Designed miniproteins, single chains, continued (5). Designs and how they scored, part 74

Each design is a single chain, and the fold is of that chain. pLDDT is the mean over its residues in the fold that is shown.

## One batch from the design tools (miniprotein)

Design m18553
Fold by ESMFold2-Fast:
Structure m18553 (fold): chain A 83 residues (1-83)
Amino acid sequence: DVPDDLTRHLRDGDLDGFVRHVRTGRDHMTDVVDRMRRAGDDLGVPRDFRDMVGLMRDGMDVPDDMVDHGRLMGRRFRDWLDR
């Protein structure tokens, strides 16, 4: 299950809020990352967004261009979470 606060950020299209929540609550992202990886291409989750979340999980700095690209994909990810 995805925490309500994370779901709210994604439903509002607030990818910046989502990324900030992930960076401050790293442990909260393990289940989300695993769910995204299992969903894969079957649910149409963009690869760049999956790669960005993977970098956050691994504790690496996420490049600004990947964050900006993720903002464009945030609506698609929100739609996927609503399923």
Scores: mean pLDDT 53

Design m18554
Fold by ESMFold2-Fast:
Structure m18554 (fold): chain A 77 residues (1-77)
Amino acid sequence: SEKRQELIDKIKEIAKKHPNLKEITELDDGTIVFKFEGATPEQLVDLALEIEKEARKMGFKVSFSIEGDTLTVKIIE
């Protein structure tokens, strides 16, 4: 879906604005993994909520998990 790719690109651009972002990995199932260095848990939650808000505007649902300095985002229909 063109809209799904547009969302993925937008999510990556939102995360790239974060100064502590070190790595972005896209998995074969379309899951996106963001690795940070020195980000606070609050900063990662705020980023996840911003991503969720933008996904909802485009008619998508997302789930996310935070483990240490890693934010994992899954786009679901």
Scores: mean pLDDT 84

Design m18555
Fold by ESMFold2-Fast:
Structure m18555 (fold): chain A 90 residues (1-90)
Amino acid sequence: MSEEEIKKKLEELLKEFEEAIKKKDYEKALEILNEMLSLLHEAWENKHPISFIEELANKIKEAIKKYLPKDIAEQIIEIINDALKKIKES
């Protein structure tokens, strides 16, 4: 997948995440979040630049901050930040 294709896929997933939250379908919202995190992992496996992976991760973190309760958002963001740190150290 190209960087443009990955960005487009992330934008589609972010829209689906927003719709799931509006419907209070938290189970579906978590499934979509897992898909977004899988997209980050695929970008890493396909050796995309770390700067690009950080850009994607920042978009995901912003959506989490916007749509999830603060306590849950902070916990998930910490997990993402820990994963990014491990990627940078690899």
Scores: mean pLDDT 81

Design m18556
Fold by ESMFold2-Fast:
Structure m18556 (fold): chain A 88 residues (1-88)
Amino acid sequence: GPARTESQRHLVEVLSRSGTERLEIEFTVTTGEDWEPLVQTFRDVVRALELAGYRVVEESITLGKTTRIGPDVTLREVHLGLKLESGK
């Protein structure tokens, strides 16, 4: 299907723009109730970067603020941190 969330596309874009030798990112994603697939996608991207020769220095996931925008719609902030180095 199409990109699942705008936040997932933003993650991929940020990673692609950070260059090839060192990557440090820290960002907050606001997502619906299904934040677990976002976390899994983040981990899958991290594993793909490790397979491409990057060394993971730091990986962090923190659940932040929850905001209700409708009776059956809740948004949650997810704080993601990643620090990678070239694995050479």
Scores: mean pLDDT 66

Design m18557
Fold by ESMFold2-Fast:
Structure m18557 (fold): chain A 86 residues (1-86)
Amino acid sequence: NQQALEKLRKNLEEAEKLVDSEDERTRWEALALLFQTGLQALKLGDLELARQAIELIRRLAETSEDPALRAEAEAVVEELERRLRE
């Protein structure tokens, strides 16, 4: 479904702007959006889009000052990578 993939690409573009935010609440919103986008990309078979979402989540895990956000981002990466291997 081309329309669904276009929406997911827009979600990635939006989340990419949010991952570099100085506001940790905004980074949590980015994590939630990226996880949802990654899951939907996997469901639609767009593995490239799913990998792009995973890389942005890894960026959150590496750059966030909130230890809880880092831990959650790492857990989400593991879950999405597990699903990619299936």
Scores: mean pLDDT 86

Design m18558
Fold by ESMFold2-Fast:
Structure m18558 (fold): chain A 89 residues (1-89)
Amino acid sequence: MKLKLITAKFDAKDGIDSIKPGDEVTLLSKASPEPQSGTVVSVEGDKVTIKAYSDLKPGDKFDVYSGTPTDEERTLLGSGTVLEVKEID
């Protein structure tokens, strides 16, 4: 799977202020229910750009977790809608 830059708009402010460039996050969606690891590239208000191997497409909704979804110490950071996807390779 190709590495992608995913730009998303977050609908809720829960956890978004905790997301910073360089952070490792886990992405989960109905389009790609298998958890995908990603790295935050940039945060601009409610817009977040994440570098990840993912099948997400513009318009898809997804959840962002701190760490892994199966770790009870990890929290849902927010839910977003994909605005743009660019393949890097």
Scores: mean pLDDT 72

Design m18559
Fold by ESMFold2-Fast:
Structure m18559 (fold): chain A 91 residues (1-91)
Amino acid sequence: DYLKEIEQKLQKLVDEAVRLAETLNLPSEEEAVKKVEEFIRKQAQEILNYMENVLKAGRGPQAYVDLDQAVEEAIRRAKEVIEERRRKEAA
């Protein structure tokens, strides 16, 4: 089922972005944010390519909205994790 596979890929994107933010050992918050955003963009492009291959006929607009929302959530949550880690390291 294409919809279930997309939902799983979107959840994995968010989860892996958060995990990357938790495990990055970078000297600056700016570098950490940049690395996570690059990861999210790459994964989002791979999901988009998958959607274009599977949905080459009759694609629904909702799937693209769901992808955009997952990207925004992944970036937001990853930034929150990075900021919290840097705050604790500075204390």
Scores: mean pLDDT 79

Design m18560
Fold by ESMFold2-Fast:
Structure m18560 (fold): chain A 100 residues (1-100)
Amino acid sequence: SKEEILKRMKEIVKEIVEILREMFPDEEGQRRARTFEKEMQQRIKEMSKLSVNDQEEILLILERYKRKVREAASKGDAERALLVAEQMLTQISTLILMAK
């Protein structure tokens, strides 16, 4: 369902934010993680207006990026984890614009 897809998207974003907060315990890292979270929350609101098919495609992309963030985190590569998260935000923003 549309509600289930949006819930799963929110869970993925929360998981990525938790990883980033753990990898960047300093004030600057916490601010960057918070900015990422706020921006992704806005993207999820925009995604709620898309078709179920578009939402499912975006969910698969989010799952892929979550795995990449977890992989970077498992290697202790904090900068890579953040870069991958920021790349996800950029790609999702582009896909939302193209779906309009």
Scores: mean pLDDT 87

Design m18561
Fold by ESMFold2-Fast:
Structure m18561 (fold): chain A 78 residues (1-78)
Amino acid sequence: SMEEKRKLAEEVAERGALTVVKKGEVAKPTYDKTMRGLEKASSPEEAALIREAYKKGEELYKKMMEEKQKKEAEAAAK
């Protein structure tokens, strides 16, 4: 059950991060609120898993945004 909860938290965080990349910064507050809400509503053990998943989601978001900026910079340079 704990492993299933970890996988679910990671899927929610990853999907949320990808949605922010697709929809832009206007979606970021909703994503952040959703992740904080899940953490607050969870048991201490589940909250730790959600925090780890959210951190991984933030890393994915940062990497995807860097990639997007590089592609936009390359397009602008031509």
Scores: mean pLDDT 79

Design m18562
Fold by ESMFold2-Fast:
Structure m18562 (fold): chain A 95 residues (1-95)
Amino acid sequence: MEKIELLEKAAELLKRALKLIEQMGRKGDGSQKTRDEAIRLLREAARLAREAGDEKSARLAEEAVRALEQGDLRSAKRYAKKALETVEERLEELK
């Protein structure tokens, strides 16, 4: 898979995960299923970013997973947003 395709898919997954994290924060605790889905999306995004050579975004997505596992929605949102920003910056450089 080309680097651009990997990063575009990673950005899509990060946007979906970030939306779920924001919904959990606004509605309170959220369901365990919603949290598990956000973690799944973040792990997939980290894998794709790493395959594209974007270690920084991969590490930030992994930090977001750790924050979610600890119940720290604020840190999870911060790391997920930073991962998305870094992926989007890399995509702009490659286009």
Scores: mean pLDDT 84

Design m18563
Fold by ESMFold2-Fast:
Structure m18563 (fold): chain A 94 residues (1-94)
Amino acid sequence: SSLLEEILKLLDEGIEAVKAGDREKAAEILRKTARLANEAAVRSTDPELKNLLIAIGADARTMAEELEKGKLSDEELLEALKKMKERIEEALKK
């Protein structure tokens, strides 16, 4: 899916934004990730992929809100972004 490829690209851009200390850009990328994940979930006919994308969308939205409130460390954010990327990459292997 082109949407899944775009989500992976956004997650990579998010990781780089966090490493650069650009918290505003990281929050923007998380909100874009949530939107694309929800769109991909609606378009998915695979229940496992649909549930994964719904979870990623919810997590990305929550992380953006926590980051904006100063409640999320860069280390926690990097770990979460890497895990989201790994989960999507694993789903694409099937």
Scores: mean pLDDT 86

Design m18564
Fold by ESMFold2-Fast:
Structure m18564 (fold): chain A 125 residues (1-125)
Amino acid sequence: MEEKRKLIVELLESAKEKFTEYARKNKLVSDEEIEDIEKMIDDLIEAVKENKSLEELEQLVNTYLGLSLFVGTVLLRFIELVLENKSLEEIKKELKELAEKINNPIINKFVDIILEIYEEQEKKK
């Protein structure tokens, strides 16, 4: 697996763990919705490991509905920006703009979690 895809997989795994813990602790969403989000993230992790194209990842995300679709849309945009070598500042801007368009406080928190994890990963290089 190329180094960038490895970093993406590690971030997706960390984001899944941190977000689902936060969502359960704060009773933000139903257990069924959390399980659907976990499944979507797991499907994305496997697709990234299998070296799937961005088009194939988009097709996978579009099979999900509701909150899982929005979470997947954020992750897909993050993956695209990382693979395109966008800077941390460009990634922050694009993900925050996407979260604003979705206009959901749960998605805003999810974006904050992704950016926190990614910033810490970049510092370890």
Scores: mean pLDDT 84

Design m18565
Fold by ESMFold2-Fast:
Structure m18565 (fold): chain A 68 residues (1-68)
Amino acid sequence: SLEEKVKQVREGLEQLSTVLSDEQLRSLIALELRDLGASEAEIAAVRAETDLAKVQDRYIAAYAEHLR
C-alpha cells in the first residue's frame, strides 16, 4: 500500500539521518527529487532548508505523489 511504502521511506530517512551529515542528507534528497521529476526551484529550496524534518517531509510528499 502507499501508506506502507511511505512508512518504509520515512524509517529509511530516519536511519540515514543518524549516519549522514545534514549536508549529505540534503544532497541525497536533492538527487532523489530530481529522479522524481522535481523542478530546479524545488531542489534549490531543499538545499536551502535548514530544518531536516521539512527536507524529509518534502521528499516523502513528492514520493507519495509520484506513486499516485
Scores: mean pLDDT 81

Design m18566
Fold by ESMFold2-Fast:
Parts: C-alpha cells; sequence; structure tokens
Structure m18566 (fold): chain A 58 residues (1-58)
C-alpha cells in the first residue's frame, strides 16, 4: 500500500541500515501511522523494508 511504499522509499535513502536502525527510522517518521495498523500489518511493512535494504547489499 501507500504507507509501505513511503517506508521503503525512506529506508532506501539510507543504504546499509541495520534492523535496529530501520526500526528507529520507521518509528521516528511513521510511528503514528504504524500504530493505527494491526501488529501483523506493521510487521509486514517492517519486513518489506528489511528485505529491500538487504537487496542493496551486493
Amino acid sequence: GALENECISLVKKHKNLTPDQINSLLDKNFKDKLSKLSADEANEIVSACMSEVEKLVP
């Protein structure tokens, strides 16, 4: 969805983030929007962001 795409776009600006840094960045920028989702939906967005960052490591 739109929120997932926004989160992915943000993490892609910060290449080579650790999982803790991804969680911190998402919390800082999307805490209110993510808190409106179910835990499962929020975890799917976080997992998508982690997967996209992993793809950027050659």
Scores: mean pLDDT 76

Design m18567
Fold by ESMFold2-Fast:
Structure m18567 (fold): chain A 94 residues (1-94)
Amino acid sequence: LPLLKKNPHLLASGETNGTKIEALEFLPDWTLVLVEKDGEYRAIATPTSPDAPPTKIGIGKSKEEALKLLREAMEKYDKAVILTSDGKLEILEV
């Protein structure tokens, strides 16, 4: 899987019902969204092509931690996976 940039650039941001959402510059054929809710950050990388690797999610207590866990998920796992800062791993099966 391609390496996640350490500092992806902010492209757009919004807030809805106390949830903050940021769209970030990422690799071609991938959408990267950062979601902040209740002091928790979720970095979500979703492929834009059906032949791309499955969705990866990092959940942390900061933007940097969520992005670090997302990078780890993209580098270590071929399946759709959620990595949490508490060391929890969830494999998403369709």
Scores: mean pLDDT 68

Design m18568
Fold by ESMFold2-Fast:
Structure m18568 (fold): chain A 70 residues (1-70)
Amino acid sequence: MRERRQQEALERVRRLLEEMRELIKNKSLTSEQLHQLSAEIGRLMRDLPPEERQRVLQELGKLTKEASEV
């Protein structure tokens, strides 16, 4: 099993999601940053187990919606 790789990917995704939340909170998130952060999170999701992938997709969907409604 690739447990360590999955844990590292999960921690990295959490950091990227936190960065996105801070950028949205500060109203400083650009369309380019949103695209880049979403793409990086998408790449990392490949190394996540299905349950964690679903949670990340739900969180990313909420953040993307908040960014697009401003």
Scores: mean pLDDT 76

Design m18569
Fold by ESMFold2-Fast:
Formats: C-alpha cells, sequence, structure tokens
Structure m18569 (fold): chain A 65 residues (1-65)
C-alpha cells in the first residue's frame, strides 16, 4: 500500500527535502512546489522517510492511501 507525505520545508530547504525523500528506498514520486514537497511512498518506508525529512521540514503530514 502507498502513503502520501506532504512536507512544508524550512525556507530554502525544499530542494534538500526533495533530495532526502528521493534517497529513501520505497519512495515512488517526489513533487516540489515552492516550499511544499509532496511524496508518494510505500507505507512500510514512511518511518525512514520522516526521519530523513525532519532536518529540512517545518511540518510533515502523512495521509494513508
Amino acid sequence: MEAAVVVEAKPGMADKAAEAARSVPGTRRVDVEGDLVSVIVEESAVPKLIEALKPYAESITVVPL
């Protein structure tokens, strides 16, 4: 199953957040729009994705799909 993870990046950190997301095994899609980073990821990879994103994120929202 998949999950959507929506990240509000720290100012200027959206690209770093996107790179961190792409480096996580199980990430299927990463889209960047300004300071928002949207990730489609395998549900089992969500914990690792959150840990990778924490340094670059103001907020992280997880939506099960």
Scores: mean pLDDT 83

Design m18570
Fold by ESMFold2-Fast:
Structure m18570 (fold): chain A 83 residues (1-83)
Amino acid sequence: EEQRKLFVELEKYAKEKLKPIFDKNASEEQREFSRLLGELISKMVKLGYPKEEIKRKIDELVSLAKENPQEAIEKAREMLKEL
């Protein structure tokens, strides 16, 4: 149950960070990135990663997505493979 609360909190954190970068009518790359970011958060929560470490990864990927959404997608996929 606590893992579910942590996931919801982190998902909200990520959505708030993405709001000023991604338009309401998101591109395919923006939708794919958001899907991968949610998957990464879910997997890290299930594996017992600390909240601060997950936030750090969210910040890293969101920062990258500001400059290049495609590169952020590739980075997120790599991080998922390493978990």
Scores: mean pLDDT 79

Design m18571
Fold by ESMFold2-Fast:
Structure m18571 (fold): chain A 60 residues (1-60)
Amino acid sequence: MSSDQLVDQAIALARQLADAPSREEAERLAAQLSGVLAQLTPEQIAAVEAATGLDLRPLA
């Protein structure tokens, strides 16, 4: 997997989390996003935050 693919996946998950219809879906998406963020560098996490406007530090 490329680093760019992980960043794109993190952005997609973060946007889905913001639009989650229930607490259960939000928790599921947050867990998936946390797993992806754990594979990213601090610079890549900053890029996801810039793209989404979200503070992702609690999930990293």
Scores: mean pLDDT 77

Design m18572
Fold by ESMFold2-Fast:
Structure m18572 (fold): chain A 86 residues (1-86)
Amino acid sequence: SKEELIEQFRASLDRWVASAPEEQRELVREMAEVGREFLRAVADGDEEAAERALERLKRLLREMGVSEEGIEVFEKLLRELAEKIK
């Protein structure tokens, strides 16, 4: 269900923060927070807020040294998740 997908994604974000290296933990924590903001905006139908959260997440991924190809894959996965939640 839609609720199960949202819950699984939230659980995955929490697990990611818990497993992050200490030197990256603050950045990963910020990314997880933005990921939650994205999910909430999608669930609320707030397309503007969802796009703002996605752009912020992409900036954080660049700061972490993720390649542009990796960022494109991540964006595609998040947009696919958003369509399943709608």
Scores: mean pLDDT 79

Design m18573
Fold by ESMFold2-Fast:
Structure m18573 (fold): chain A 114 residues (1-114)
Amino acid sequence: AGVAVADAFAAQLPALLEGLARIDPRAAEEAGELAAELLNALNAGDFEAAAEAARRLGELAARAVEPVDPELAREVREAGERLAEAIRAGDAAAVAEAMARLAEAVRRAAELAA
């Protein structure tokens, strides 16, 4: 049941972590830990715990992006909130869309920080 949601989340995860590492290596490490927590929760069928990990991931990424561009930080936070909602709903397509938006906003911030 959680496989499609986990696959949708994992598809954009490398791009998200690479973008965060360019901005803040510590934020990328923490994001990797939250991503592992999220995937473990999905594997256990705990969509509520996975959604909370996703919310924390979005907040972490937004804090890393804020010094680069406050508007992109808002987009990152909104994408993180949508990701948490999509995970709670078990909606793999919505998870893919939210992760794509999150990774894209972080990539744009990383380009500005370079």
Scores: mean pLDDT 88

Design m18574
Fold by ESMFold2-Fast:
Parts: structure tokens; sequence; C-alpha cells
Structure m18574 (fold): chain A 61 residues (1-61)
């Protein structure tokens, strides 16, 4: 899975970014408490699990 994050922010224990996942527009979320990460595709609203380490690196966490 290729993560291309254009902008990122943190709110409490949540890391948030937006950009592309596998070339498709997506929002990326990381829960720092659980280590869970998910991407939500903008066009479909589909949510997919993401590797937490890759998501944290892409978000600059």
Amino acid sequence: MKLEVEKSAEVGDLGFGYGKVDGKEADVFVDKRTGAAVAKYVETGEQVPVDAAAAKEALGL
C-alpha cells in the first residue's frame, strides 16, 4: 500500500492526514493509543486497514 500524505495534523491521540492511498484520494487516521490505522477513500467512503508504522511515518508522527 502506497501512502502519499499531502498535509497532516494531530488532535490528542489521533493523527490525521489527507492525500492518496494507492493513487486514490483518501483520508488517513492513526490512533496513537491502540496503534490502529485506517484510510478512508474520498470517492467511495470505503475504509481499509493501513500499516500503523507506515501511516505514522507518512503523517510525521
Scores: mean pLDDT 78

Design m18575
Fold by ESMFold2-Fast:
Structure m18575 (fold): chain A 83 residues (1-83)
Amino acid sequence: DIETNNEINEVIRRAGGLLRRDPQATYDALAPLLDEESAAKLRAAVQAGDITLALTVLGIALRENPELIEPVRARLAELEAAL
């Protein structure tokens, strides 16, 4: 669906900016919203400094569970306000 893809792309762009600003705070904010496997993959990408891999992991998680789009968007907005 084009609308869902546009929403995911927006979330990924915002997450990318936050990961460049504060990778640890971004991981800490998003990890509780993800399943354990996705959270572990995100942690590994962040620890490696691989923002592209971190965004790929997040994008896959959101495509597999579109219900996560709104909670993730809300959490990113909270983090944007705090940083």
Scores: mean pLDDT 87

Design m18576
Fold by ESMFold2-Fast:
Structure m18576 (fold): chain A 89 residues (1-89)
Amino acid sequence: KPKARTIKVKVKFTGDIEGEVELEYPEGTTVRELVADVLRKFGYDIKDYEVKVTVAGKEVDPNMSLRELREKYGLEDPLELTVEVKKKK
């Protein structure tokens, strides 16, 4: 397969789930897709949680790609995301 361009991402979870992980994702991966994949790796279903993602203290559109996030906020690698997770009731 051709070498896909990837971005290093540091994800910090706060709220009902706590933890931190560093992973690489294709630059075209959306914030929502990334959060869903990371939560699944921890054994959680994104459908059971309300998720808020912030970068440099600003809330981000979950439909933005990692490339768009990095360009819009002028971020260096690793791209640091704070993910606030609250369990739905």
Scores: mean pLDDT 78

Design m18577
Fold by ESMFold2-Fast:
Structure m18577 (fold): chain A 90 residues (1-90)
Amino acid sequence: SREELIKRGREVAERAMEVGVKAAKLALQNRADPEKYKKAVEAQFLASQGYKYALQGLEAARKGDLETAEEYIKKAEELVKKAEELIKEV
């Protein structure tokens, strides 16, 4: 439903912001460790892309384009999950 997509979009946008901030802090803390720094920077990039897709999904849901909304929100969820997995390795 539209309400479920809006809820999912908001939840994944909030997760993307949280992961992005954590990844940025981990990158600063691990500047001298190339492997950890690389993973933190990649996680930050994935979180940023996830946030972008979440916002596009929410806008599509607002306009009543539920098919496009579901596609973008699903992409956001996949990107944020990858970012969350990467930061566990830092």
Scores: mean pLDDT 90

Design m18578
Fold by ESMFold2-Fast:
Structure m18578 (fold): chain A 62 residues (1-62)
Amino acid sequence: MPMVVSLGPGSTPEQGREIMRSAYESGIKKVKLTSGSKEVAEAAREEGEERGIEVEVTVVEQ
């Protein structure tokens, strides 16, 4: 079952990576991420892809 996460515009790229690490440790294979920042979204996607997680990213306007 996919994990759904929302990160606000004040979130950091490291927080995106931390979420992907937590998902990996929990055995989650797919994460749906909504982010107010492209940099956070890209960091999360890269971390997730390296760990074999399918990352679906949506960047939302503030």
Scores: mean pLDDT 78

Design m18579
Fold by ESMFold2-Fast:
Structure m18579 (fold): chain A 68 residues (1-68)
Amino acid sequence: SREDLLEEIYRKAVEVIRKALAEGLSLTQAVVKARNEVEKWLEEKGIDVPLEDLSLAIRRAIEEVRAA
């Protein structure tokens, strides 16, 4: 479902951001890396996601990381 896909995108973005921050990247650099990795992953799976939905999932991932 759309909800399951957005949850998967969100979880992947959180994972990438947390790993990048642990490696010493800034939050801005971590977010850029997460967007690129998620976009590449979706392209490899042949999944089309509206830009608004992708942006929402990434924004939610950023808020999750900032709240920790």
Scores: mean pLDDT 85

Design m18580
Fold by ESMFold2-Fast:
Structure m18580 (fold): chain A 59 residues (1-59)
Amino acid sequence: SAKQKVLEEVKKKGVVTKDQLRELAEKYGLSHDVTGKLLTLAEENGGKVTYSQLKKVLE
């Protein structure tokens, strides 16, 4: 799934920036609604998101 592909990429990096997260969401076809939630999460965390934070939103 798109969610699983995004999770695996972030897992490899440990942390991603808001811009990297947007690029991954677009690359793997993550829904606009889910993408919006992830970008908001990144903004609330100083412009970056960890694998653990992303997993909570996507799983």
Scores: mean pLDDT 81

Design m18581
Fold by ESMFold2-Fast:
Structure m18581 (fold): chain A 120 residues (1-120)
Amino acid sequence: FEERLERLIEEISRLLGISPETLREMFRAVAQDGEIMDLLNSLPLDVLFEQVLSLIKNEEIRELLRKAYEEAESEEEKMEIILLGLVAIAAEEGLRDPEEVVERAREILREIAEKEGVKL
């Protein structure tokens, strides 16, 4: 899966017009955040994925993430794809600072949790 994740990062970075290194830094920041991981574990992954995917504006990025999610072999792989989707949303909005990307990801997940009736 690490090779598939790296390929996704490279392709999404190309589509967003940013370096793969920048996208990796954003991804690592989001993946290491305890609140984001707690929110991911509190929501049904398939529902969360569809909500995250709906917020992505670039059609090619949505197609790449949907295919990767369908090919995912574990819940851990599905979570990483969702995290990459959150990073893609923040990057489409012009965010480049890992700290700002983490805060945006938290905001998106809280909004999805509220919409799905999860009490935080």
Scores: mean pLDDT 84

Design m18582
Fold by ESMFold2-Fast:
Structure m18582 (fold): chain A 75 residues (1-75)
Amino acid sequence: APSPLERLEALLEEYVALLREKAAADPSMSAEQLAAFNAKLDAQLAATKAYLSTLSPAEQEAVLEAVEAALAAWR
């Protein structure tokens, strides 16, 4: 089974992929297409939040430490 960090990374990668697709979309994107992207983004964010709420305090701390380490490595 994937670790809590691996599952969170997968959820965040999906969210970033959707943001990139939306950003790369034609400037002439219809209101319907924009609404569809917003619905997908909202659903992915909701799934990420729901997953985080299932984690124990120890798992949440481990994820936070890993995120802080990753952010410290970004320049």
Scores: mean pLDDT 75

Design m18583
Fold by ESMFold2-Fast:
Structure m18583 (fold): chain A 85 residues (1-85)
Amino acid sequence: MKQKLLEGIEQARKEFESSDPRKRTEVFIEASEGMKLIAEAVGKIAEKKGATDDAKKAIDKVSEKSEKAKKEVERLGKERLEALK
């Protein structure tokens, strides 16, 4: 539900902010890679069950966004580490 989702995000944010900036960058990269693997697995299931082209495109978009997020976090993580010195 929306409330539990928002509370989960807030809790994760507080735990993340209390961590070393290096660890924060690593967690984001790892999460992005996990999302990519999930999108690939869901894509294979959708293909077997005859999903529509729109559904397949949506799954591919999640995988693409996850890869872009990983690269962006690597770049921004370096910038944050420099700013916190």
Scores: mean pLDDT 63

Design m18584
Fold by ESMFold2-Fast:
Structure m18584 (fold): chain A 70 residues (1-70)
Amino acid sequence: SAIDELRAERRRLAMEMADKGAQELAILTKHISDNRPLSPEEQEEVDKLRAEVAALQAKITAINKEIKAL
């Protein structure tokens, strides 16, 4: 059904979001553990991951609106 397909896509996007969150956490944990500031490359990667998470959140919000309209 259309609703089952939307729920499956929402689950896929949520898993991608969790994976990106874990990648961000790994970068932040390493810089803290090493007792050093974030490198410019690490800051760029964190900013990129945050932007990608925001984009995935927006897609999930759109799917939730579609499910609610059905």
Scores: mean pLDDT 88

Design m18585
Fold by ESMFold2-Fast:
Structure m18585 (fold): chain A 80 residues (1-80)
Amino acid sequence: DPAAEALAELERLKNTSLTGDEALEEALRRLVEAGLITEEEAEEIRRAAKEGKNPELLQRFRDKRIEYVQALADAVAAAA
């Protein structure tokens, strides 16, 4: 069920922050699977977040996460 899968991903993202390696890895994988970033961008964001560098790239990552969460929320709402 695509709506149930979207809800599960939305719940993961709501509990996922840039403060844990596991949470970051999950968020990056979901954004790549959703086509919002490339695998190369995901690798760069992973390094930037871990090193605390490239604030512009980290801001882009946050913007893409918001876009993805909104898309998941829209998918859940459409199923209701």
Scores: mean pLDDT 69

Design m18586
Fold by ESMFold2-Fast:
Structure m18586 (fold): chain A 98 residues (1-98)
Amino acid sequence: MEIDLEKLKKEELTPEQKEIAEEIYELAKKNKVSKEQLVDAFIYVLRKKLAGEEVTAEELIEEFNIPKELAEKLVELGKTYSVEDLLKILYYVLELLK
């Protein structure tokens, strides 16, 4: 899959995608989750989605020390959104965390 990351960064999120990105940002901030930790968890969800494999909240908690509330949200995002939309949401969250 060829993904133009620079093009994705410039595309505007829908209002619903912005709301979910802001919710992830607030959960990460509340639980003191690092940018690196959040990226690693997101990439894991994306890799599992691309492989057609199920990802569980428990895997994110154990592998990346993600708090349960945020882990459950990331799992639901992986089920709800395309790889492209997930990357857009991640970039927006990372911009908020700057």
Scores: mean pLDDT 78

